# Designed miniproteins, single chains, continued (2): the designs that were tried, part 1

All scores and structures are predictions.

Each design is a single chain, and the fold is of that chain. pLDDT is the mean over its residues in the fold that is shown.

## One batch from the design tools (miniprotein)

Design m4001
Fold by ESMFold2-Fast:
Structure m4001 (fold): chain A 78 residues (1-78)
Amino acid sequence: MEQQRQRDILEKANEQLKKDGIEAAESKYGRAQVEELIEQGKKDKLLGTQIRSKMMALGFRESLRRERERREEEKKAR
């Protein structure tokens, strides 16, 4: 009983974190793209943490763009 209660608490906490992440991602990247990632995650039978990780991948695209711009600036300095 105790182990199952702890698991239920962790699952609820994980779902809340996923919802918070979805809301932030919708604001940043657009609702349609976030919905597509959620639907794809469900189709692939992914866990909530895995779906959240895919949403974070949208942020990595922006990070990669910034790193590419920085490297181009370094090349111009040579």
Scores: mean pLDDT 57

Design m4002
Fold by ESMFold2-Fast:
Structure m4002 (fold): chain A 80 residues (1-80)
Amino acid sequence: LREELERVVERAREGIQQILEDYEKNNIPKQQALDKLRDLVEEFSRELTRLAEKGAEPEDIRRAAQEVARLYREFLEKLK
């Protein structure tokens, strides 16, 4: 479960970074970047729920959610 959780967090991190790079290179407009980011966060939340149902520790789930929330906030700052 810890390894699965780490992979879920890493995929979210990579996805956020890719969306940011596409936006900074002007490959996608701001609205599309926001839409992609929202969809990614929704998928991440569903995956966390699935892992919690499989018996992942609540504290590990909380830390994973906090890490991705931090990356999300940093991304929004760059979209200003």
Scores: mean pLDDT 82

Design m4003
Fold by ESMFold2-Fast:
Structure m4003 (fold): chain A 69 residues (1-69)
Amino acid sequence: MPDEAEVLLALGLIYHAIGKLDEKRGNYDAAIESYKKAIELFEQSGTPEGRRLAEEVKEDLKKVEEKKA
């Protein structure tokens, strides 16, 4: 599973970066979708690093949802 976990972590980082870019541009719906995908990928990795990164993205998601409300 090392290759699968590494791919999932890499994809999660990409979606997290896309979400941050969309948030900075005011594209909150796109940012929310990217953050949700990043969380899913990090959790699917099954790694301690993925768990930590998922929690970080959950905080970013909460903040962008508050900006949209």
Scores: mean pLDDT 85

Design m4004
Fold by ESMFold2-Fast:
Structure m4004 (fold): chain A 93 residues (1-93)
Amino acid sequence: MEERRERARELREEARRVREEGRERLERLDKEGEELLKKKKEEAEKAPEEERPKILKEGIRRATEIGAEGGMEMMYSQSLALELESEARRLES
């Protein structure tokens, strides 16, 4: 019983860490996307008027891709954490 309880505690702590790391990665990617959009808007302002829509469209597309990646990383971290917590519950039963 003691050994199983200790292992369950370790798994719950790992699940918490996984969630925290996932959130940190999402926050970093959100910042990256914001900085990319700002940079592309500045590039568009300095470009000939005919090129502006292309530059802005590329910026939006890339920022959207970064956001999607962050969302997938968060979902993966949440799924992994849930599996770790599920195993902890099995050990405590």
Scores: mean pLDDT 84

Design m4005
Fold by ESMFold2-Fast:
Structure m4005 (fold): chain A 61 residues (1-61)
Amino acid sequence: DELTEKVYKYVKELKKEQPDMPLPQLATKAASKVLEENPDADEAKVSQAAAEAYKRLREEE
């Protein structure tokens, strides 16, 4: 999903800048940014996309 990819990219960017921040916090911040840039997006779908991005990132650890 496009939203999942956007959240995934933002989490990776934020993790690079804030390596000490826990992954769940990074995912939350990334989701907020995606929602801000896509105000017409369904908030529930953005939250689901964030959960999927979080799962993918945990598997990459």
Scores: mean pLDDT 76

Design m4006
Fold by ESMFold2-Fast:
Structure m4006 (fold): chain A 75 residues (1-75)
Amino acid sequence: MEEKEFESKEEAEAYIQSLRDSGAKVTVEERKFEDGTTEIRVHAEKDDLEIDLGIVMKEENGEVKVGISAGVRKK
């Protein structure tokens, strides 16, 4: 299992786009919470690989905090 941590939303979006360009099947789900948290989950499948990406954005005290995680595993 390979885990990747992204520091920016732009870096994560570039990675997702590279997966689409390489022929991966990509599914995106967005969930917004009442506390100002937004969670974006991406699931991609390519050949024998499964890729899961999580992006969590939270607004607190006028600042936006972004957490991004990604896991790559073989089926």
Scores: mean pLDDT 69

Design m4007
Fold by ESMFold2-Fast:
Structure m4007 (fold): chain A 61 residues (1-61)
Amino acid sequence: MKLTVKDVDKDTKKILEEFGLPVRVVDEKGNERIFDREEDLRDYLEKHLGETVEVFRPEFV
């Protein structure tokens, strides 16, 4: 799923409802991170406001 980060609360909720945890996220530069905690995912999305990220389940790595 490609997601432009606009609202950290709504975007975090959408990711958790669709993928759960753990979740894999790739930024516009191709940097990959795996998140096991909601708080770490929220902090990441806040730092990537206005950027497009791509979200995967870890099993599709």
Scores: mean pLDDT 81

Design m4008
Fold by ESMFold2-Fast:
Structure m4008 (fold): chain A 97 residues (1-97)
Amino acid sequence: KKEEINKLLEELKTAPLEEQVDLIRKIFSLLPTEKVEALRRGFADVTDAGLGEESLRRLVENVPKEKLIELLQKIANAKTPEEAYEVGRELGRLLKE
């Protein structure tokens, strides 16, 4: 539910680096499967890599936390797979640039 995702996003704001990857994975587990698959495809199209633990660790290490939370809010609020795909592309671009 949206309330559970919002709680995890609040926890992410204060979480230590080592807990951030696990929190993001929990958020993904609460999203519809089609949305997560679209997100992963968008990310892969930019990075040529999967959105697994290594990529998530690199994102939490190199991307400002505020920007990561913004994009996670966008994926949670995405109404279509196309919107989720575009969020995945944005995550990939942040990792490359």
Scores: mean pLDDT 82

Design m4009
Fold by ESMFold2-Fast:
Structure m4009 (fold): chain A 86 residues (1-86)
Amino acid sequence: MSMKEELKKLMKELEEAVKKLIELLKQENPDEDKIKEVAAQVQELTRKIVELMKKADKESQQEVLERIQRLDKELEEAADEVRKKS
């Protein structure tokens, strides 16, 4: 019960953090310090979610895995834009 609720909350936080990171990356003058801070938050949230996923039920594991893979792809594409602007 508590584990599934925590996983759901972390997933929402991860999705919001990824969206914020992508928005920062798309700015004309990206704040590199803020980008690093939010990127670190995304990594920490992902790590916590993966750990909880190992203890979650099969249904929750599948849903979380699919969502993480989609977010990771979006984040990688956005992060590549930062490198090209440097």
Scores: mean pLDDT 76

Design m4010
Fold by ESMFold2-Fast:
Structure m4010 (fold): chain A 88 residues (1-88)
Amino acid sequence: GLEGIRAAGRVAAAAGKKGPEAAAGFGLALANASPEGAKRGVEEAGKALGVPGEGDGEGARLAGRLIAEAAAKGGPEAAARKGEELAA
């Protein structure tokens, strides 16, 4: 639920600060992952980026879908902005 959405948003926002393509790619990967895969992906990426990545896998998948949709409509920078919105 919300915990996974916020965790994935936080990680996507942090990735986007290093490059907006990273946020877009991360969102797409989460959208296509299993719930366990999405949860693990957010936790590992969070660890690498120095941000808390703990949350549920279904929330992470939903966040990934929303980030991927933003990327499709507005490019990688829109994906990074969506990550920032979901982190709140």
Scores: mean pLDDT 86

Design m4011
Fold by ESMFold2-Fast:
Structure m4011 (fold): chain A 64 residues (1-64)
Amino acid sequence: HMAAELARQAGERKDPVLAGEAARLAWKNGGYTDEASNWAAGAHIYAQSGDAEKARELAEKAAR
């Protein structure tokens, strides 16, 4: 939930630094162990922050 809140703020502010922190917090605090889920979450966060290129890279990793 905290990661989602930070991701929302990063999207509203178009702030890629906050997007990166939200992704890290999601992986660390959420305890994600599934690689695809981690990358998918990162892709979504970067897409919301306006970084389409970074989001695309992470989406590809989520697909394997």
Scores: mean pLDDT 64

Design m4012
Fold by ESMFold2-Fast:
Structure m4012 (fold): chain A 67 residues (1-67)
Amino acid sequence: SAAVEAALARLRALVGDPAALRRWLLEELGMPESDVDRIVAVVEATGDADLLLKEVVARVGADRLAA
C-alpha cells in the first residue's frame, strides 16, 4: 500500500542514520529504551529496512506510521 511504501522509504533513510533512527523510535513512537536499543543494534548489523519495518509495525501498528 502507499502508506507502507512511504513508511519503508522513511525507514530506509533512518537505517543510514542510527542517531535519527534511535531518536524517532524513542520520541515519536514512544518505544521503551531497551526495545529501541535492540532494534537499532539489529538494523546496524543487517542494514535491513524491511526487517525494521516489520519490527516497528509489530510493536506500534501500521496506522501510527501513517500519522
Scores: mean pLDDT 74

Design m4013
Fold by ESMFold2-Fast:
Structure m4013 (fold): chain A 118 residues (1-118)
Amino acid sequence: SEELAIAYNNLGNTYYELGKYDEAIEAYKKALEINPKFVKARLNLIKAYIESGKYDEAAKELAKLELMVELDPELQSKQEEVNGYKQLIIAVAGEEFLQTIEKYKEEFRSEVEKELKS
């Protein structure tokens, strides 16, 4: 249900604004279980991971998101938005975060390509 995915994303936003980052993470994950292509929910999940100091998890989700918007024709219109958020996060998290994202992009590329062909 698209409506249920939106509701979980909104619940996550409420927890995030309250500083309840672990609860926000769980709500955003529920939105993504329902709609794996929900770019806004994945960006919000990445932000919540950064705020809670979970940089490795943030890098994994950003790597998946970049691959999705690069490879999925339905999501290519979101590429500029994702790149904008990536630059803001790198400015705060530093160069090592960029290196971790690129590592995970290499690890996930073949799996994302296979999912898009199925």
Scores: mean pLDDT 85

Design m4014
Fold by ESMFold2-Fast:
Structure m4014 (fold): chain A 99 residues (1-99)
Amino acid sequence: VEEDIKALLSPDREAQVQAVTRLAKSRDPAAVEPLIELLKSTDPKYRRASINAAVALGLMGHPAAVEPLREIAENPKGPYADEKAVAARQALAVMGVPV
């Protein structure tokens, strides 16, 4: 889990994609809170990591992610807010949650 979360911060796109896939397959509840923290980040250096966090949370389908994803979808903040809102809405749709 920790190693996969760190891979989301990697400049390597393939490493990011593999980390999302591993997190989705593991469905480990311990990954949910770290992914929510990345999702909520407004720091531009974490832009891609926060988008990848939304994707991973959607694929994992954990109920604890629903409320944070809804907040980002409805009230996105910071730079790249539109991209994060789109990712959050897609994640909710994957989970079968109305947006």
Scores: mean pLDDT 72

Design m4015
Fold by ESMFold2-Fast:
Structure m4015 (fold): chain A 84 residues (1-84)
Amino acid sequence: SAAAQRQKALDEALAIAKKSSPKLAEVFQKIRENSKVDSDDVRLLLATFNAVRKEELKEKYAGMSVDEAMAAADAELQAYLDAL
């Protein structure tokens, strides 16, 4: 079901966020509390998470260009967005 797939995607995204930054994980967990939103809203929430992670990857991979860091973030997170 869409609800089960949404929950799994959110759980996986939260696990990744927690690994990347505890502060980001707290923000994402707060978003996850709004589990009553539609799939389109969930995609928007994941897109917001992706944008925040792109900034963190830019700081983490300072030697990479912004485009390279964003491409890496997109490759990892696209599967989660498409799974919804």
Scores: mean pLDDT 60

Design m4016
Fold by ESMFold2-Fast:
Structure m4016 (fold): chain A 76 residues (1-76)
Amino acid sequence: SDTIRENAQKLKEAGLSKAAEHLEKALEAEEAGDYQAAVKHLAEAIFELQPHVDELSDVYDSTVQQAAELSNKAFG
């Protein structure tokens, strides 16, 4: 999704390379139709973003929303 791609770029620019890597893996999984793997990688990114929620609230909130949407595709 455009949201995951844009958030990965924002995290790279912020120096949060580990969180960005998780979002890049989530994007690759989503593009492959592997929604279960995409949700796993989004959850890993969300965990890495928890200490930064005050500075990156838009990235955090939109990543949580993407995880919910892809979870519905994976498990609904």
Scores: mean pLDDT 85

Design m4017
Fold by ESMFold2-Fast:
Structure m4017 (fold): chain A 63 residues (1-63)
Amino acid sequence: DKELKELEKKIEEAIKKKDKKALLEISTEIGVRKLEAAVKKDYELLDKLTELEKRVLEALKEL
């Protein structure tokens, strides 16, 4: 919950600053967290992380 809110803030700031490097680093972080969620069978967290990943990838396409 707190980690997701922090991650959302990082994404918002990186998009605002047009920081491609930060967005790539965030994408990697999301990938690791998705793997952890899948191992724990936390499908609700996995779905939320997948939505954040889509947002990061869309932002990267515009940069």
Scores: mean pLDDT 83

Design m4018
Fold by ESMFold2-Fast:
Structure m4018 (fold): chain A 88 residues (1-88)
Amino acid sequence: GLSPEEARRRLDKLVAEAVDRLRAEGRDLDAEILEALVLMTRAVSKIAGLSEHEQIALEAETLARVAERLGLPDVAREARRLAEQARA
C-alpha cells in the first residue's frame, strides 16, 4: 500500500486539480464546497482518533462522492482508487 505521506500528497494533488478545473469553468462556489467537505472530513476523522491511513481514505472517499456529484468522474475514479490504496 501507499505510505501516509505519499497518499496525502496524491490526495492534495487531486483536490487541487478538481478545484482548478471548477474555477476554470467559473464554478467557484462548487470549488469552495468541495474543499470545505474534504477539510470537514479531515477534521472529524482527527477528532475521532482514526489512523492516518483511515483519515486519508475517508477524505479520498469524500472527494470521490463530491467530484461525482459535480460532474468530475475522472477525479472521482482516481479518488476511489486512492482510498483503496491508502487502506491496503
Scores: mean pLDDT 90

Design m4019
Fold by ESMFold2-Fast:
Structure m4019 (fold): chain A 77 residues (1-77)
Amino acid sequence: MLEELVKQAEELAKRADELYAKAKALNDEDLAREARIVLTSARYLATLAKEGGDPKLIQEQLKKLEEQIAELERRLA
């Protein structure tokens, strides 16, 4: 379970990093700032999962983070 949560968090971090790169290319500084915040959150959740944190809490936070990243990705479309 925790290994799957690490993978999910790292995937969200990758999406946030790609979002940040796209926001920078568009000179959208507000979107770039929000992308960096969700990237930091994704990296933090990956660390918690690696350190044996509460799987249920991590899963709930990852779900919320995925929804936030999807919302930011929609701003690019």
Scores: mean pLDDT 85

Design m4020
Fold by ESMFold2-Fast:
Structure m4020 (fold): chain A 88 residues (1-88)
Amino acid sequence: KFYEELAEELEKRTGPLMEAGDYDAVRAAMREIYEKAIEKYKDNKALQADLRIDAIFAGLYSGDGGTLERLRNEALKAIEEQEKKKKE
């Protein structure tokens, strides 16, 4: 259900901008939506990690390889921590 809500928000915000050809605004809107989702689910490390990985692959943080590597490593670490909690 969460991914359905995220997809609906993305479509609602970016659809009109894509039709207008404003791809810079599309990228900015996607980044804002992902950042808000990450903050909303801060107590869910696995979901935060998934959202960070999705944002990286969507190219929202393109142009800085060091930042992309850092975000990817943080996401992977959060996934590992969440898997460890499931076994407690």
Scores: mean pLDDT 69

Design m4021
Fold by ESMFold2-Fast:
Structure m4021 (fold): chain A 77 residues (1-77)
Amino acid sequence: MRAEIDRAAAEMAADLEANREAALDELLASEEPLETLLAQLAGLAAGAERLAAEGVAAAGRVAEALRALAAELEARA
């Protein structure tokens, strides 16, 4: 189980890192309020950071990628 979670987190981090611009474009095109999108990204990053603290090796990368995405979204919106 844990090894599968570590693998999933690593894949998610790599996908977020590789597709950051595409994810930003989709978020900027969203009809959701900016505050709602930022809150959702912050919640996901906090969850990933908690998993990293519990020993999921790649979850820290997911948290960093999500925080970077949120910062760029806020700057461009």
Scores: mean pLDDT 80

Design m4022
Fold by ESMFold2-Fast:
Structure m4022 (fold): chain A 99 residues (1-99)
Amino acid sequence: SVREEVLALIERIIAGDTGAATARLSELAEKLRLAEQVSAALHLLALALEKLGAPQEAVDLLRELAARAPAMDEAELEAAVEELLARLAPWAEELAAAR
């Protein structure tokens, strides 16, 4: 389910496994080809990351992406997701170092 995929991604981010988090996010984008499902997953991810103390810029970008996802084609969505993950990587690495 969307919730289970989002929770799995959050677990990988918390564990500091940026490579596994990237792979999971790419897999989620491929599995959820329906734009509405991707939008829901991104919205849930934004809420979770905000609670975990992610940079507000990244959270805001995620919310904007979630709102726009239904109008985006597959290539645009995949590119936007990869850019967002790259922006989250330094924060995820910092979380791993703090544990």
Scores: mean pLDDT 69

Design m4023
Fold by ESMFold2-Fast:
Structure m4023 (fold): chain A 84 residues (1-84)
Amino acid sequence: MMELSPEEIDAMVRTVARQLAEAVGEAYDPSLSLAEQHRLANELASKLSDEELAEVYARAAEELEKQGFPKAAEYLRQLAKHLA
């Protein structure tokens, strides 16, 4: 399992939750706690196919890399490859 800093975990969960909400057509609330965003991400991910989820993870990884979280980005890219 890849060791991520707390900051990388926070950025990853928030970015994934937002991208998943966009993919399923639901509103995203950035004021949600980290725990609520993690719960939301799991709920939204269950509504997508493996192929759709892989696309979301790839998009989230690209955004995280641009934000300066390359370890979180690589973690999501590996998840996307396993789903594709």
Scores: mean pLDDT 81

Design m4024
Fold by ESMFold2-Fast:
Formats: structure tokens, sequence, C-alpha cells
Structure m4024 (fold): chain A 52 residues (1-52)
């Protein structure tokens, strides 16, 4: 459940990154991109399946 929450937040941040970049806001796009990566790392740490 914690892993799912972080994954959902990572996807939401990635969508906001795309929207910001499409609007020409490179600074917001970079911030949301960094946030998405951070949430994906947290999802992995919280027990998201490791690819085999």
Amino acid sequence: SSADRYRDRALAAAEKMVAALRAGDDEAGQRYGDLAVRYFDEALAAGAPVPV
C-alpha cells in the first residue's frame, strides 16, 4: 500500500512535469521531474517489486 501510494504520486508528478514542459515552464518541469524520481525511489524502498 505504501509502495502503491508513492507510485501514484510519482505518476502524478510525471504528468505535472509533462504539463509544465508543454506550457514552456522548464523550471517547474525540472522540479516535477525530480519529484517523480524521488517518489519512484520511495516506492522501491517501500517494497515495490524488484524486476527479475
Scores: mean pLDDT 79

Design m4025
Fold by ESMFold2-Fast:
Structure m4025 (fold): chain A 83 residues (1-83)
Amino acid sequence: PFAPYSEEDAIKAAETLARATQAPPSIQPSLVTAGYLLLVGSGLKVSFKDGTVTIEPGKASIKLPDGTVITATLEGELKVEVK
């Protein structure tokens, strides 16, 4: 009935989006859209306690409560930086 804001849910969403970029050409666009919509639909585009999600065209970034920043791009780039 609800999905609490958590680093696990945020990481799953980011991983899904990143994996989409490595999907077979026939389904890659649909999988990218699904991953993007999953992240947006989870409400992770808004601030949660000590964390924030930012979604841009072809790019999704998330800052976890511990200060870790994860960025995923449509091009399949994934970057993790700890503050």
Scores: mean pLDDT 54

Design m4026
Fold by ESMFold2-Fast:
Structure m4026 (fold): chain A 108 residues (1-108)
Amino acid sequence: SGLAELQAHIRDVLGAANQPELAEKAIELAGLIVESLADDPATLRRALGLLSSAVEYIRQKDYESALEYLEKLGELVLNSPSVSEETKRKILELLEEMKELVKKAAEE
């Protein structure tokens, strides 16, 4: 499936970048996004595009752009009526954890 292929790609890209904890959080986030936006394919495509861009910026060590794209993803999820308030909280918590890991990577 497209989700399984995306999750495998995230694992390979962030694993190669020596960011396995970021990979685990991004994989979990991708799953939550797909489940919560299944009925809104346009927003789903946009959300996964933002996540994929953030992952690519982490690979490039462009941590400023990675943080920008994670922020945009958070805003998209907050404004998505298809996502329950409980799932929004879980997604935002994962995004904050990912942002902290990106900030730590930037300090190396």
Scores: mean pLDDT 88

Design m4027
Fold by ESMFold2-Fast:
Structure m4027 (fold): chain A 67 residues (1-67)
Amino acid sequence: SLTITGTVVGKSAHGYVVAGVTDQGNGAIAFVSNDGKRAVARTELGLYTGTATSLTDTSAVIEAVPA
């Protein structure tokens, strides 16, 4: 699994766009649903899916596994 920590850089009708880094130092871009229950992240290692364990207007922490 990966932990992604990042900054909220955008908001869509369905959720938040988060730009951040994995716990291994790789860049990541994620979409997180408004309730935090669904997240899809792209990293240099591929696509991951998970949930937000923390979600605010400015930051997010996402726990994810390979999609």
Scores: mean pLDDT 85

Design m4028
Fold by ESMFold2-Fast:
Structure m4028 (fold): chain A 95 residues (1-95)
Amino acid sequence: SERDLLLRYIASRLRVIGLLINSEIYLRRGDYEKAVQSARDAVATGREMVEMLRANGRDDDARDFEATFVRLARDVQARFPDATQLNAILDEAIA
């Protein structure tokens, strides 16, 4: 249903935000492998959500989610410019 799609969208959006926050926490703790994995999981979850939204005719929600992801990714890159591998993953996701 429309409501079920919206609830899945909200849940996945919160998951992506949480994964990016975890990536930053891991970077600050020096857990670079976990930071990179969390960023990869955020990208994968985000792509699956955008695909699902577009497949269900929710192009407006897909665009809003993509815009939010780009903003969050750029914020991480600005705070951690020396995190080369993680920043490469984020650059590929937003290109």
Scores: mean pLDDT 87

Design m4029
Fold by ESMFold2-Fast:
Structure m4029 (fold): chain A 85 residues (1-85)
Amino acid sequence: MLLEEAEKKEEEYEKEAIEKLTKVGIEGEGLDEESARLLGELVAKGIDPGLVEPQTEEGKKAVEEVKEGRKKMEELKKKAEEEAK
């Protein structure tokens, strides 16, 4: 059943992304391009980017950009739903 395989893949991606982002925060390294991408996916799935504590300015900027992007997307989605009604 494709649905169960997709659900398992999503859980694996979420778990791996959380572990990777948490590790980057703990080790004091800034977010690399891959970690920033994973952070974006976590935010898209409703996971709080604030759980990641970047140690560098680059990492903090990446988290802020993801937070702004999500906030903007939520505002656009809300406006579209209200205007469509």
Scores: mean pLDDT 57

Design m4030
Fold by ESMFold2-Fast:
Structure m4030 (fold): chain A 66 residues (1-66)
Amino acid sequence: HMKTITITIPGITTEAMQEAVDLARQNSDNQVVVHDEETGVSAVIDANATPTANASRLARAADEAR
């Protein structure tokens, strides 16, 4: 089983995305799962991607859930 850290954020903000990226850098795979309470979706955040690209991934996950 992949040990993936999941963090919960109250919405897609620059501060929350930077925190997720920092946490992802501490993982061996440079990834964390972020759960957005506002949209109710989860997406994998990659420390090697820009904060904007990571925010876009969460937005796409929310769109797919609809």
Scores: mean pLDDT 73

Design m4031
Fold by ESMFold2-Fast:
Structure m4031 (fold): chain A 87 residues (1-87)
Amino acid sequence: AFPEEFYSKLQQIKQLLEEARQIIENNGDLDKAQQLIKQAKKMLDDLKELAKRVVPPQYWPQLDKIFKELDAEIKQLEKELQQKKQE
């Protein structure tokens, strides 16, 4: 249903966020975690632009759900990162 490029980028975003989460949970390099989150945010914005051009309208409700879930995950990780930097 979605183009291969969409799935590839989505997987990359999820991997960046998972790496950032692991760093935060293990009290690792928080600056690296911040950079990974920033990269994921940029890639997500690029993916949102791509999706509007290449995904059929019938799948837009599924896209909206995916994007909202990723936006929520990014916000949660940014909050956790801020809390760890204050400790």
Scores: mean pLDDT 83

Design m4032
Fold by ESMFold2-Fast:
Structure m4032 (fold): chain A 59 residues (1-59)
Amino acid sequence: MEEPPVLTPEEARVLAVYLQDPNASLEEIAERVGMTRSQVEAALKRLLDKGVLKEVKLK
């Protein structure tokens, strides 16, 4: 459980886009948040490391 709800502005923007469209590609997220694909990938990895984002496997 993530105790402090503290995200960087970049992480918060990426998270917001992912919550609206969890099927969005890195390129789509980058376009919507105005970042490079590498920056979006780094932000997503940080969100996963912080436990804010989880990869849910429903198979």
Scores: mean pLDDT 70

Design m4033
Fold by ESMFold2-Fast:
Structure m4033 (fold): chain A 78 residues (1-78)
Amino acid sequence: SLEERLRELEKELGKILKEKLKEGSSAEDIIRVLEEEGRELVLEAAALVMEYLEEHGLTPADTEHARFLRRMYEEAKR
């Protein structure tokens, strides 16, 4: 299911973040590490989430994280 796969991706991304980020890292630092070290996992997660949102006619909030997710989704579908 979508939920199971997202949990698996969350675990793997969480491992990367714990290994690469220092205590007190900003949202920008998190995004940078995800782009550099977790790119493939982020692209998969973004595709799953954005496809779900599109199917249900939902739009993510206009936040830095949502803009990152949209960017990663666009890269995944190329």
Scores: mean pLDDT 68

Design m4034
Fold by ESMFold2-Fast:
Structure m4034 (fold): chain A 71 residues (1-71)
Amino acid sequence: SLAEQLEALRRATKLVEDLLKQKEAPKSKQRQVALESTGALILGMVEQRDPELVEARERLLKAVKEFQKKY
């Protein structure tokens, strides 16, 4: 459902943003965040163009780009 997709995207975004606040993060946490983010982005590729889904996906993509720059 739309609500489940939004929850998955928002949860993944929070995990990435929380990890970015840490000066150093263990490799295990980095791998977990990468897997959660990938799963949420795949869910976000469903064919519905809802504005809330677009915004949530863009926020996660921004957080993932910052994560890739840091690690």
Scores: mean pLDDT 72

Design m4035
Fold by ESMFold2-Fast:
Order: sequence, then C-alpha cells, then structure tokens
Structure m4035 (fold): chain A 87 residues (1-87)
Amino acid sequence: MPVASPEQQAEAEELEARGEISLENVRRAVRLLAEALGLPLREVVARLLAQAILAGDEEMAELLRKLAEELGVSEAEVEAALAELLA
C-alpha cells in the first residue's frame, strides 16, 4: 500500500463541516500538547482518549478515536494510557 500522503489533511476537509471543525481543533490541540510535553502525537492522543473515556465525555472520545485511527494509534496504546490513568 502507498504511504499516507501529506494530503491526508485535505481529505479531512471532506468530512462534515461540524465534525471536521471539531476534529481539526483537536488535531491542533494534540499537536501543541505533544510539543509541550515532548511526547509523540500517538501517545498524547492515546492519553487524551483514555481521559475522555474515564470522564464519560463521549463527544470528545469520538473525536479522539477518529484522530487515533488517522494516526494509527493501536488499541494497546489506548489501553496502556487507561492503565496509567487508573493507577
């Protein structure tokens, strides 16, 4: 399979405007947070998704699941983040 193109950002614009604006905001926030924490994007997404799940924030969890899928974040990474938050 060809490598994911840099146009993956343009593909996101094809999603519903309402959901896409929220998803773009989450992507930007995650990138800034990853830079501030010195962590890879995948790890930050996994942690934020775990927090949203634990908080019962279904709306945020859904946006973060979409971002996790786009970045190739595995269920194991999310599970590890959940374990860290529950410890």
Scores: mean pLDDT 72

